# Designs tried in a protein design run: designed miniproteins, single chains. Part 97

Each design is a single chain, and the fold is of that chain. pLDDT is the mean over its residues in the fold that is shown.

## One batch from the design tools (miniprotein)

Design m3372
Fold by ESMFold2-Fast:
Structure m3372 (fold): chain A 81 residues (1-81)
Amino acid sequence: SMPVQIADDAVQQAQQTGDQDLIDTIQQARDALQQAVQQGGPYVQDAGDYMYRSLQAIQNGDIQSARDYAQRSYQVAQQGI
């Protein structure tokens, strides 16, 4: 898996929704994932899985679930760094 690439794809899809709160939340989670990858964080794969779920929620039009998953990705990525 490529967690940062998944997050970059999620940012791109979020931009298509025009929901600024969603865009900001996913960008914040993407940046946390990139930092976790650079620091060898133990939960990078778990954070990436949440980001993938966020991407799927965007594709299904479920903006609330997309934000919730992105917030969880952000929290998990910061653990152990």
Scores: mean pLDDT 86

Design m3373
Fold by ESMFold2-Fast:
Structure m3373 (fold): chain A 78 residues (1-78)
Amino acid sequence: MKEELEREIDEAMELMSEAVSELALRRTPAPDLAEQARELERKAFEAKRAGDEEERRRYLEERRKVQEEIVKKEKELK
């Protein structure tokens, strides 16, 4: 059976995929800011659904500030 060889190859590929993910994480200058931007976008969408226009605008403004910070850090890496 070649299942043992396939398992070893799959494990090696998994380790390579993990290493690529680690490299991507290190290349992301501010993963926390990116997560905050996504969270604010979701909250803005929920506020829109609820009809809270002021809350929606507030979340969009906060998201823009976070996006600006991300762009600044990305330019520093480039």
Scores: mean pLDDT 68

Design m3374
Fold by ESMFold2-Fast:
Structure m3374 (fold): chain A 109 residues (1-109)
Amino acid sequence: DKEKQLKILEEDIELLRELKEELLAAPESAARREALAILERYIALLEKQIEDIKSGELSEEIKKRLAELAAIKEKAERLVAGKGDEADRAAVKAALADQGLVYEVIQEL
């Protein structure tokens, strides 16, 4: 469903860009400037909707990474409290090496 929504929005933006090109070919007037301003605003709204949909997918991936880090965070908290063992330390180091978003995710915690 998200893929279909993105395709529709991308096709709508393409059509609006074609209309903008037609307006730019017309003689300059107050009506043309107003129509161009409206089209630019509408294109920007559609681009924001695409970004919001894509950001939702990224946020879901970040949430999944956060859930995967929950157990590792507990091990890290034990290490900080001086109660962790060498296995806890090895697991935390392995997680940092294997998960590309781990550093960014920890920053957001």
Scores: mean pLDDT 63

Design m3375
Fold by ESMFold2-Fast:
Structure m3375 (fold): chain A 95 residues (1-95)
Amino acid sequence: MLSDEEIEEVILESMTESLILGQKQSLSLLEVIKLIIEKAKERGVPEEKIVELTTKYLFEYELTMRRLGGQRVSDSERNDLKEYIEKLVKEAVKE
């Protein structure tokens, strides 16, 4: 069984690879999420950890991109974004 540290590394690598491919191929956020899930499953990450860590890191990534773009995110917008990403990841992982 993968350690927590190994699981985190796999998710971060899967996200990095999927985000790079998404930029090159103009993929939607859902398509990027599906790639992250596929890569993580192939490397033996449990589904519960895929949902938890993909939601966490993708949310942090989106907040960082908005900040770098000069956007301020309100607490309400932050909560809506987190719920949106979590819903999308949970829907994608079951397909």
Scores: mean pLDDT 82

Design m3376
Fold by ESMFold2-Fast:
Structure m3376 (fold): chain A 69 residues (1-69)
Amino acid sequence: LSADELSALIQEALDAGRLSAREALILAMVLLAGMSYAEVAERLGVSPSTVSRALRRALERLGLTAEDV
C-alpha cells in the first residue's frame, strides 16, 4: 500500500464508521507521520503496548495486516 492509498482507506473507514476517531488518529500518526509507538503513547496518555494493540485492531478493521504497511 502507498501512503495515498492508506490515507484514502483510513478516511473511507472513518466516514463509514468502521474506525473510531482515536483508531484513525493512531493509524495516521504511526503509518503516515512515521511516529514511534512511544511518541504516539505520550501524545495520547497511554502505554506503547496500548498503541500497538490499537494499531493491530485498526488494521484488522481495514482488512490489513502489519505486513501490508
Scores: mean pLDDT 78

Design m3377
Fold by ESMFold2-Fast:
Structure m3377 (fold): chain A 70 residues (1-70)
Amino acid sequence: MDELNELVRRAQRLLAEIMRHGSPAQQAAARALAAQMQAELEALTDNKGSLEEKIKVVEEFIEQMEALMA
């Protein structure tokens, strides 16, 4: 629980940083990635997905967001 919550908070901080300091193109890409992450987490919740599966989704999102900022 705590691990997933911390990863979600990190993802939210990265999104906020891109929305504050990123280019319009980076902001648009970040919004699309955030929407995809939320949809995947909702699908896992509906399908009784494991905590590990949810962690993986958030980790993949963080990696994509960091790549977008590089």
Scores: mean pLDDT 82

Design m3378
Fold by ESMFold2-Fast:
Structure m3378 (fold): chain A 103 residues (1-103)
Amino acid sequence: DPEAVLEAARERLEALRQQALDYLDQAHAYAKAGDFELARKYLEQARDALGEIADLAVEAEALARRYATSDPAKAELYRRIAELARRAAERYDAEVREAVRNK
């Protein structure tokens, strides 16, 4: 069920995206309040969420290559998933770096 797989991937990426942003907001708030212990923990949690998104991109890209010959439609679906995950990973990595710089 290609459409169900794509929707599940979108939902997973959106949940991880919101989780990473929420952790960034918490890290920023704690850093601003002078609680650097909690700020660091929330930054680590944001990075963990980014790692999960990056892993999803790599996995989807591998699956796209695997199905390229046997099922081009399925390969295209996984390619779209990989693009979505890669874009999310790039954006949130940048946001985490910005939060660290602004402390």
Scores: mean pLDDT 79

Design m3379
Fold by ESMFold2-Fast:
Parts: C-alpha cells; sequence; structure tokens
Structure m3379 (fold): chain A 56 residues (1-56)
C-alpha cells in the first residue's frame, strides 16, 4: 500500500501535465499495465482533476 500508491499519483500528475488541456484521455496513454493500477489512476483523474478516461 505504499510504492504502488505513489506510482498511481505520479502517473495521474504526468497525465495532467501532458494532457491538461483535454478533459478526456484514453487508457492506452497510461504507462502502467492494464488492471487495478490503471483503474485506480483513472478514478483519481476523474474525481480530483475532472478528466474522463476512456477505453479502460
Amino acid sequence: MGPFDVAVEEEAERIVKKYGDKKEVDASDFTLPPGDLVKKAAELLEKKYGIKVTGS
């Protein structure tokens, strides 16, 4: 519950910095493998930054 949580936060911040002008991002833009980590990062992006994730 430590290192993977940090990876999720860092991925979300990277997406926001790179795609902040967009309100919608595809799951394939993530560097994390498909699964729980990508799903958690997508939920964080939607709840905290208002960015919708498609294709997850």
Scores: mean pLDDT 72

Design m3380
Fold by ESMFold2-Fast:
Parts: structure tokens; C-alpha cells; sequence
Structure m3380 (fold): chain A 86 residues (1-86)
């Protein structure tokens, strides 16, 4: 189940460009995995999932820069959580 924060980011990004839905879903899935890795204390695994999320966000940006910007804000929030746990 997606965190409410990621669900909001997903819904907003898809509303901005519905054609990016598959890439948006892949990006938020990787962000959700990063959050779970952080909860488990596995920061190295969280970094792997954040890298994958960043790659999908780049692909979203080629279709919709506006949708990518929404997902980048979510990515930065997860990266900040990682920084605070290190």
C-alpha cells in the first residue's frame, strides 16, 4: 500500500499528464521501496531504490516536465529522510 504522501504525488502527477501514468507508477513504486528500506534501517538498499526512482522520474520528465517536478519533490523528501538517518 502506498504511503498517503506518495499517493498524493502520484495522483497529482497523473492529473498533470495521464499519458505518463505507467512511468509515474514505476517511480512511486521505487520511492515506496526506498521508504520501506529506510524503515528497516537498510540505507544502502534505500539508495538503490532512490537511484531507480530518479531514473523513472527522468523518463517522466521527457513526457511531462510538470509531472516530473511533482515526483522530484517527493524524491527530495525521501532523500532528506535518508540524510537524517545517517
Amino acid sequence: MLDPFLQEARDKAIALDPSAEELVDRAVEELQKAILALVMGVTSLARVYLRKAREYIRQVGKVSPEAAAVLEKALRAVEESLRLRE
Scores: mean pLDDT 83

Design m3381
Fold by ESMFold2-Fast:
Structure m3381 (fold): chain A 61 residues (1-61)
Amino acid sequence: SAEEMARVIVVREGERLGASREQVEEATREVLEWVRRHAADIPDLATLARAIHAKAREVLS
């Protein structure tokens, strides 16, 4: 699912950036809220994956 993909992306991006557990948990909440609002409006899985990666990087910065 889009939500499962988002969880995996946030965890991996957090590991890459050396983010704390608390930062990863908060970023996961924000990215999942974004996915729930926008995933249905995104036409394909590749575009959705890129958008989720971008959002994860934004919230973890």
Scores: mean pLDDT 84

Design m3382
Fold by ESMFold2-Fast:
Structure m3382 (fold): chain A 81 residues (1-81)
Amino acid sequence: MKAIIEEVEKELAEAKARLKEAMEKAGVKELSEEQQKELELYARAMRLKKLVDKGITELTPEAEKAIKEAEELDLERLAKK
């Protein structure tokens, strides 16, 4: 169990590093405090989804809501002009 948690944390750190690279390429050096919070919530929701899919964590109503909100945010961004 420890090894799996460490692997998830390592993947999260790598995902954050890749996202930072993508943002630098887009010319965005600094995120607003609100954008940083949204990014953190999205990353946590994706981490929870991965843990649930692997059967490590139970799908709680709170986790389900967080995952849905993250998916809705992606759809809204895709719909923005």
Scores: mean pLDDT 63

Design m3383
Fold by ESMFold2-Fast:
Formats: sequence, structure tokens, C-alpha cells
Structure m3383 (fold): chain A 106 residues (1-106)
Amino acid sequence: MLTPFDLAGKIKAVKEKKVIELEDLTPRQLTVLVLHYLAGGAKVVIFYSEEKKELVEKIMEDLKRLFPDDAWLEKNVKFIEFESEEEIKAYIESDKDPKTVYLILK
């Protein structure tokens, strides 16, 4: 049975914002993590490299099945493909919303 504690060893947070670097997560584990933050009233931004595109597509499909309101989902969950860590940093620095959680897929 997957619990929130099963994910603790795969999460690295930074002090300035809730920025979490994730490695070796299954689509199910990542979907559960996103749902956890959405249930807490946070917005979620997911950064992914081209290598993780298939993982992201599966998560997008799972979230769309759970949330039939596409407009609500698009407002609260963003998927951003990145080519460099500088793009991630620039995005996080420009976003002033304290309720946003940033997930970085490695």
C-alpha cells in the first residue's frame, strides 16, 4: 500500500519556496503527490525534461480523468518542459504565489 511516507525519501525541498526534486517516481506515486498538494489548496507546477515526456503524458491523462473541469485543472496544474536549470530558476523567481508547489522531474 502506497502511503505519503513512502515518498519522503524521494523529496528534496528548498527553503525559499516549496521546490521538490523527484527521482524514480512511478506515474501513480506522482499522481498521488499532485493530488495531495491540490487537496491542500496549492497550485502545482511540474517541470520535466524531454526524457520524462511519456511519464508526464500518463499523469496528465490520470488527472483529466479525475478532474472533468479542464479549466480548473489548467488553472491549478501546469506542465512545463525545460531545457536548462536556468529556465526553472527564472520561472520560480518570476512567480510570486506563495501557494505554488514546484515539482522537478529528474
Scores: mean pLDDT 73

Design m3384
Fold by ESMFold2-Fast:
Structure m3384 (fold): chain A 103 residues (1-103)
Amino acid sequence: FSKEEQELVRRLLKEADKDGDGKLSEEEWVHFLELAGEEYGVEISDEEKQAAVEMMKMADKDKDGVVSPQEIIDLARSLAPDASRPVSVLDIFSELVQGLKDN
């Protein structure tokens, strides 16, 4: 991910953080994906939402059910450091945002 893509995703993730504590619960993470999909006219399937929840759980190093946006971004990069191909819903979202930015 580029620096601009990371900042955009991080900013959107913080907007989904209803409590403003800088961390996301599973519900806030799913809500973020729904809002992003709706804004960009992309349908987020139940399977994609489940994949995003699994990704969040992998980023949750404390196993307390919440993650920081940075931890999600770092995990996405570690899973696909060489890839222009999406391996998670976050990667799909990042590529979608990049495509819209290039227009």
Scores: mean pLDDT 60

Design m3385
Fold by ESMFold2-Fast:
Structure m3385 (fold): chain A 124 residues (1-124)
Amino acid sequence: MDEIESKMIRTFLPAEVAEAVLAALRRLSDLLRSLGLPSVDVRYDAEKGLVYVTSTVSGRTAVFGSIEEAVAHVVDLVARAILQADEETKARLLAALRELRDLLLSLGLDKAAAIIDEALKKLS
């Protein structure tokens, strides 16, 4: 595990930017939980520049050296939920993805926002 972490490309975020992104990912996860769907817990280690995403179903933690990879992981979970959802649930999840994209753009995280745009194109 330590050997894998040492080879990761790490992105360090300003504390305010990290907190805003984490709060948005937690809101998205809370929406998934409220709908009875698989969700995640998200944590950022500012000293290590690592994002930890723990599945609430499996209890397994994925570790990411970039916000783009963490966003891609969470977006993939939401996309899988959308494919199995009714129209009302799908509309709510698509709206939440657009809200996250707009937040990421407002924070200058253009690469992370682009991951959501590509997912939205495939889901439309």
Scores: mean pLDDT 78

Design m3386
Fold by ESMFold2-Fast:
Structure m3386 (fold): chain A 89 residues (1-89)
Amino acid sequence: SSREQQLLEQQRQENQEEIEKVTEELKKKSAEELEKIREETRRVREEVLRAQGTEDPEEAERHRETAEMLDQLLRGTEKALEEVKKKEK
């Protein structure tokens, strides 16, 4: 329905806003620090995804929410890293 599409679009908009906030905060860090954050964030995200239980819906939902937060952090870090590297040239 159009209402479900509107809710999904609103969720995507909110997700993009969080990514932008993370990006602005992280742009203050050095490229070296951002690369370390990116690598650690990817590692933790993969670990969370592997730990997803198929038998407990509540645990599965918590893992999904944590993975979404880590995805936002990862995307924000990658954007900040691109911006910082551009300034070094």
Scores: mean pLDDT 77

Design m3387
Fold by ESMFold2-Fast:
Structure m3387 (fold): chain A 63 residues (1-63)
Amino acid sequence: SKEILEEIEKLRKEDPTMSVQEILDKLNIPLSPEDVLYLKFLEQADEKTRERIEKMREEIKKK
């Protein structure tokens, strides 16, 4: 849901070191299975996304 996504973005903006479990604990609301899967996907994607952003920055700087 849009409201849950906005709250997650807000929490991550305040503390980017927060784990998915910590975000879930802070939200303290009943999450749908889809929202839980999305949060787990974000945690797994963070490492790969960071690598991709770093690689793109290197390519831009080589121009």
Scores: mean pLDDT 65

Design m3388
Fold by ESMFold2-Fast:
Structure m3388 (fold): chain A 83 residues (1-83)
Amino acid sequence: AATAQRQAQSADIMARMAAVNDILAGIDDDAQRRQIIYDFSMDIIRTYADSSTSDQQIADQARTMANSYMDTIARNDAYLASQ
């Protein structure tokens, strides 16, 4: 049960990331890309946050997720530029 729930959550996050990647592919402005990634991260964290999670904890988790996502995009952009 717990494993199936984690797999479903991971699959949902991956699907949402794919949709955001499609949007980001058309955007060259770094500030706009960062804003989209941050908004996406906030939506994901809020979706999976429980009622005991504070606004500060949500913001901190969203910032961490957004930074990790931005790092992943930067690595992918570097890979594509090398092709």
Scores: mean pLDDT 74

Design m3389
Fold by ESMFold2-Fast:
Formats: sequence, structure tokens, C-alpha cells
Structure m3389 (fold): chain A 99 residues (1-99)
Amino acid sequence: MEAEIEEIVRKVLEEAERLLPEAEERARRVLEEAEARGELPRPLSPEEREELIREAALRYAYEEALKKHLEKEYEEGRYEVVEEVRKRVQAHLDEELAK
């Protein structure tokens, strides 16, 4: 079980890294569209804007990678594996967000 969990975590992290450039472009477009529509409660500084884009991109990439690599485990009813992989991947995401 441990070796299997480590392998799934590794695949999720590799997929998240692969998705990150696309996730950043999506987050940037979403933010620009929201700004253009006046949906933001206040104007953002350039630094705040880049921080929001980075955070949104990381969260999106990690969640999409988890969904992709845990779909089979979830369908097979292996919920203990799903929960453990999500916990370990969340720890990696929290570390990246703290940088």
C-alpha cells in the first residue's frame, strides 16, 4: 500500500507541474475578465495581481491532477488510498503556497 500511495502522489505532482503553465494562463484570463467587468471589490496592485494568479493556478493544477489520477481509485471504492493521497498532495500544495 505505501509504495502504491507514493507512486500515485508522484504522478499527481508531475501532472500538476505539467498543468501549471496552462493553469496560470487560465487564472490570468479569469482575473483580467473580472477586472474588465468591474467585479473586483477594489483595484489590485501588480504584486497582489500576480500573487492571486499564482495561488489560483497552483490550486487549479493540483486539484485537476488529483481528479485525473484518483478517478480509478475512487471508482474502485479505494477511499482510504484516495484520502491518504489527497492529504499528502495537500501538504505539498500548502508548502508551495507558503513560498
Scores: mean pLDDT 83

Design m3390
Fold by ESMFold2-Fast:
Structure m3390 (fold): chain A 68 residues (1-68)
Amino acid sequence: LSPRERQIRRLRGFALRFVEWAARNDVPEEKVEAALEALAADARSRGIPEAEVDRIVAEARKRWAELR
């Protein structure tokens, strides 16, 4: 895997683990959304393609909805 592919994979793993943790700890939806927006902004600032960031955030939102 290229360094960028590893970075994207790590970001995806982090986002999914975060929403799983948030669901288990009954974190408010408002705070989960704010955290995902912050994560997306940071990822874009580090040069991760917007399409990849949008895909990861959408996947994290879907998983969080499934766990609630």
Scores: mean pLDDT 85

Design m3391
Fold by ESMFold2-Fast:
Structure m3391 (fold): chain A 108 residues (1-108)
Amino acid sequence: EYEKALEEFLEYLKNELGTEVGDSVKTKEGLEELFEIVKRSLIEAYAVEKGLKEEELEEILSDEEKAIEVLKEMAKEYLGIETPEKLSKVEEVELVKKLAKYLYEKSN
């Protein structure tokens, strides 16, 4: 379930966003690393837009619960989506995918 969601996320990045990725990301560990890189980049972009200080950003990125709360805030602001109190790993992957698509389309 989670691994399949990560594989679908990779296919989405390659096919829709034109992201180039190495063969190493075809492992579960590689897919999780790619996912965390994209998730971090989305949170960093949002933090810059909101004028957060670097110390505040690093605190968010070092705390999974705070990172998830920022993704929920982005979902509400950018997508108009209300998220459940607790996100499953699959729901987190799908949310990051939707946010990546939104920001990509906004930049073009």
Scores: mean pLDDT 75

Design m3392
Fold by ESMFold2-Fast:
Structure m3392 (fold): chain A 100 residues (1-100)
Amino acid sequence: MGVSGKITVTLNGTTVTVEAWAKSPTTLHIKITVSGGSEPVTVTVQVGDQTRTFTLNPGETKEFDVSGLLPGPVEITVTVTDANGNTQTATTYVWLPEEK
């Protein structure tokens, strides 16, 4: 079965946690949680050739699937931008298992 990955990005008192786990051999599930701070943040998640961008308030959670992936290692890059234009980027990897 697959493994999970977790990224935590802290920017100006706001903490963005991105959790990713294999849902199938070709689909990654992603959960974004925003905590702390008082300002909305823009979270951009890049998985291979696919990009999703969300504007989230502190206390919000966003979940979505990224499908059409290949089994094996998947790179996940998260960029967080605050209301003042400050940015921070972090990368993790999740293994999508081949199902037989």
Scores: mean pLDDT 81

Design m3393
Fold by ESMFold2-Fast:
Structure m3393 (fold): chain A 89 residues (1-89)
Amino acid sequence: MEMKEELEKAIEEGEKLKKEDEVRGYGKEAEKLAEIILKDDPEQQKEARERVERMIKEGEKDPEAAEEALRGLAESLRESVEKIIEKKE
């Protein structure tokens, strides 16, 4: 139940940022979704955040490629969270 609310919140925060910056928006969504998946592993949460920040920074050179990569990552992580929710129910 709570994980479903966190999923919805992650998507909402990402959508808000996407209106201003699509790369940042998808990055925020991916970061929040990774935190949900890795909630019991703080070290992996840190690694995931650093990876997303690196992708955003690389996006300064090619924003379209970065947007596509981060969108794909966010979609993949969203699917993973949805599967975890389904497995618990």
Scores: mean pLDDT 78

Design m3394
Fold by ESMFold2-Fast:
Structure m3394 (fold): chain A 61 residues (1-61)
Amino acid sequence: MEKEEEKKKLLEEAEKKRKEADELNKISVQNRGTIDGVEQAVKAGELYTESLRLEREAEEL
């Protein structure tokens, strides 16, 4: 039962990171072909991966 609260926190953090990733991915597409665009795409990918990891952790609690 205490794990239910932990699951909610993990899912909230995952959702937050997914939204940040979506925003950065959109900006990276606009800056495609620049160093900034590459950095934004890499960061978006990292945030997507982190979001999925947090969702998996919540499922495994």
Scores: mean pLDDT 80

Design m3395
Fold by ESMFold2-Fast:
Structure m3395 (fold): chain A 71 residues (1-71)
Amino acid sequence: SLEEQAEIAYRSATSLGYPISREDAEIIAKAAIKYGANVGLTAYYAVTEMLQGKSIEEAAEKGAKYAKSLE
């Protein structure tokens, strides 16, 4: 479910020392679902993009595309 995927994104970001909002976690989960990417990997790369100054929406899209490319 979207709720379960958002929980995975939230916990993944928190484990990296970059806690995000529940709303941001849902944006990451939606991007991962859209591209058929692993949510945990999407969260990891989205956090990397956000640390480089990208918005959550751009970070989630780029993170999901990159995570999918590793499959």
Scores: mean pLDDT 87

Design m3396
Fold by ESMFold2-Fast:
Structure m3396 (fold): chain A 81 residues (1-81)
Amino acid sequence: MEAEFREAARAMAERYKGHLEPAALLAARGGSPEDIARAAALALAKDPSLLPAARELARLAERADAETGELLRMAILAAEG
């Protein structure tokens, strides 16, 4: 499950270049939930059109690790504000 999430995040980093790539790369490397959430929030602040991609990352994270998924959802909600 964690390995599956990291592999999916790696594929996502290749697919989404620019602002969301740092968040996806952190997830692929096994970065902390807080760092992944912070990077995703920064990406959304710079480019709100990344919202569907950020939600995809959060959905993938929820299946692998509840803490990472929760923090990503909270970061997305805060960035939408």
Scores: mean pLDDT 71

Design m3397
Fold by ESMFold2-Fast:
Structure m3397 (fold): chain A 88 residues (1-88)
Amino acid sequence: MSEQEHLREVAERLLELAKKLGLSQEVIDLLNEALKNLSDLKKAKLYIAKAVALGELELVERNPEEADVEEVKEFIEKQLEEVEELLK
């Protein structure tokens, strides 16, 4: 219900996705930093944005199956739209 609770859910969903896709420990660490910094929403959002950008780069470089890339991109785009709405 709070902005912090919503951002926590977003970060937790992204963390589960990162683990499922086998993304690097660096991506996982950035998402954990977002969760630790929920008292500073702007800082938490910045960590999420960095994790998403790095995760996307890793997926492109690994040449994942097209279906996995499309699912990940749709999920990331939806989460980024929610984060952008919270920035307004």
Scores: mean pLDDT 72

Design m3398
Fold by ESMFold2-Fast:
Structure m3398 (fold): chain A 94 residues (1-94)
Amino acid sequence: DDKEEAKKYLKKAIDYLEKAKKKAEEGDIESAIKNTEKAIENLRLAYVYDPKNEDTAKALKYAAEAVQKAKEGDIEGAIEYIEEAIKYAKKAIE
């Protein structure tokens, strides 16, 4: 079931995003970026299995923006975008 596979990847993405947020809050920016990139890989897989899920697409957009903010040294902006990515990934499961 493609929707069941999409949900598995969304759950993995949420776990990586939550780890990324924790690492960013701890000041471990390298680990925050790495975990967000792993979340993006899982969100891309979720999107392949359920390409009409607009919430997955939004989670992908916000996760990518979080990586960009973290690379620019905007840690507060990175955390805000990680939180938005988590919000939309959770909506995508519903």
Scores: mean pLDDT 91

Design m3399
Fold by ESMFold2-Fast:
Structure m3399 (fold): chain A 90 residues (1-90)
Amino acid sequence: MAELRELALEAARLAARVGEAFKARGDYDTAQRAAELAGQLVNAARAGDIPAMLAALERLIELAREGADKGDEVSAEQARGLEELAARVR
C-alpha cells in the first residue's frame, strides 16, 4: 500500500513536469489533462486499484509521447520515466 502511494506520487511529479512544459508553450488544455490524470493515479493508489493506476499511467505516457513527438526533450524524458514506473507497478 505505502509503496504504491510512493510510486503514484513519483509518477505525479513526472506528470507535473510534463504539464509545466505544456503551460510554458501556452497549451493549458494539455496541462490540465496531465493534472487530472495525476489525480486519478494518486486516488487509484490510495484504493489499491492497480488496473486503474496502470490505465492512468498509460494515458500520461501517451501525453508525454505527444510532447516528445513535437520535439520536446523534457516530455521525452518524462515518458521514459513513466514507462519505468508502469513496469514497476505491473
Scores: mean pLDDT 79

Design m3400
Fold by ESMFold2-Fast:
Structure m3400 (fold): chain A 83 residues (1-83)
Amino acid sequence: SFSDQLDQLMDEVIRLEKEFEASTDLQKQKALTQEIEGLHKKMDDLYNAKKKEAEPSLSDLVRLLEMGGILTTMQQRLKRMEA
């Protein structure tokens, strides 16, 4: 289901956040940037696929917003590490 796909995507976001917190080197920063961009694309693709079939529920939209917030926070922290 769409909710199951959101659960899987959230698990990927949480895994990435843990890897980010454990990482202190520049090589890992580049890999994390690529993974964050990949997850944003997966979110867009998933939302667009759902939109074609049915209107996403409010709870589904909230979960997408929460995932987007986590990814955006990591991107901001990566930019501060690069500075």
Scores: mean pLDDT 77

Design m3401
Fold by ESMFold2-Fast:
Structure m3401 (fold): chain A 94 residues (1-94)
Amino acid sequence: MSQYLSEEEREEMKKAIREALERGELSEEEAEELLKMIDEGVPVAELLEFVLERQLKNADIDPEKVEAFREIIELIREGVLPEEAAEKVREKLK
């Protein structure tokens, strides 16, 4: 798969964002910005960078999660699928 989301992948990600917002895991502002970026067709790596920047802005961040997220973004930029990137980082942390 490419660095860009397909139409089906965009709809799935938008659904996941809406569900996270409903559960209170995302702020309304964060969800709105993510949905806008997806609609604009930005690369997956750019979407993930936005999420990481928002998490870094908050003082209550787990450094281990931040490093894992950065590595996933780097792998996606190199053309690795998001699912494969997550699995490779999970394997490396074990």
Scores: mean pLDDT 67

Design m3402
Fold by ESMFold2-Fast:
Structure m3402 (fold): chain A 103 residues (1-103)
Amino acid sequence: MKERLLEAARELGELVAEALREAGFSEEHIEEARRKPVEEAEELLRMLEEEIATSPDPEAARARAERLLEAVIRVLEAGIRALRGGDRAAAVAEVREVAAELE
């Protein structure tokens, strides 16, 4: 699970970074987009490990953590498929709209 989560986060970050580059974002924003999903995935893993370690029922906490990780991985993999699955132009257009709003 941990390795699969981190791989999905890296792939999503790379795809978002590519979309931002195509949309004309700065190098700083592109690099942040590449790093952010991995940083968030690592933080999620740390929080779940702490919950298991401090839980009155570590086995139940681990089972909940595994279900949450599977759900997060599925959402990330769905996002990756959407970005790759022939609607990349729509995703890039949405990123451009967000860029215009953040200026």
Scores: mean pLDDT 78

Design m3403
Fold by ESMFold2-Fast:
Structure m3403 (fold): chain A 61 residues (1-61)
Amino acid sequence: SVRTTLEQEAKKLGLTQQSIKTAESIGQGIADAMDMPYSDVHYKFAFTIEKETVVFEKKAI
């Protein structure tokens, strides 16, 4: 699942469970707003992660 993918990616970056939940929530919101599969969000958006916060930035295509 997309959640499992985010959890695996977050572990590679040394993130906490709270950061994973924040990333999931933001990603789902973007997916819903853009009517796109959640799986596409993590591919099309760069993630900048600071302690307990996650920022999504749209990638240039």
Scores: mean pLDDT 54

Design m3404
Fold by ESMFold2-Fast:
Structure m3404 (fold): chain A 83 residues (1-83)
Amino acid sequence: MKSVELFVERYMEKKGKDTFTREELIEMVRLYLKRLGFSEEAIEAAVKHLEERIDRDGKDTYSKEEAVELIEEAVKFAKELEK
């Protein structure tokens, strides 16, 4: 959990902003899962799952707290796929 928060905070500093677009959130999820060593298949499946959730939410921007939640959900989903 704290490692995801630190990842998001570093991304915020690099971009110079407090909120994320849908595209930036998807990019963060891909980068974080790749850093954890998940397979390309697991990463793409987790991204697709989150894209479906994002599309249902109908939001264009996400806060730091929302980004952390969605990245944690993606990690959990990828772990279940690689069992």
Scores: mean pLDDT 80

Design m3405
Fold by ESMFold2-Fast:
Structure m3405 (fold): chain A 73 residues (1-73)
Amino acid sequence: SSTTVGDFDITASRSGDTITITVTRNGGSSQTFRIRAGSDPMPTADQLSQTFNISRSTAMSIVGSGVNLALSD
């Protein structure tokens, strides 16, 4: 499944208790993050914020969207 937050395309999948989120900035660079389902998303949001040089608020929105997408499908 996929969704879009601003200039970012987000794909997410779930395998067991692991959520894999791939974030791509407007057809450019992509990064893949792995989160344990039910864990605190903040460390992943902080890493994403640093990787794409974006605000923590935007990073939290991206991570939250990815987690929701993975848990829904």
Scores: mean pLDDT 78

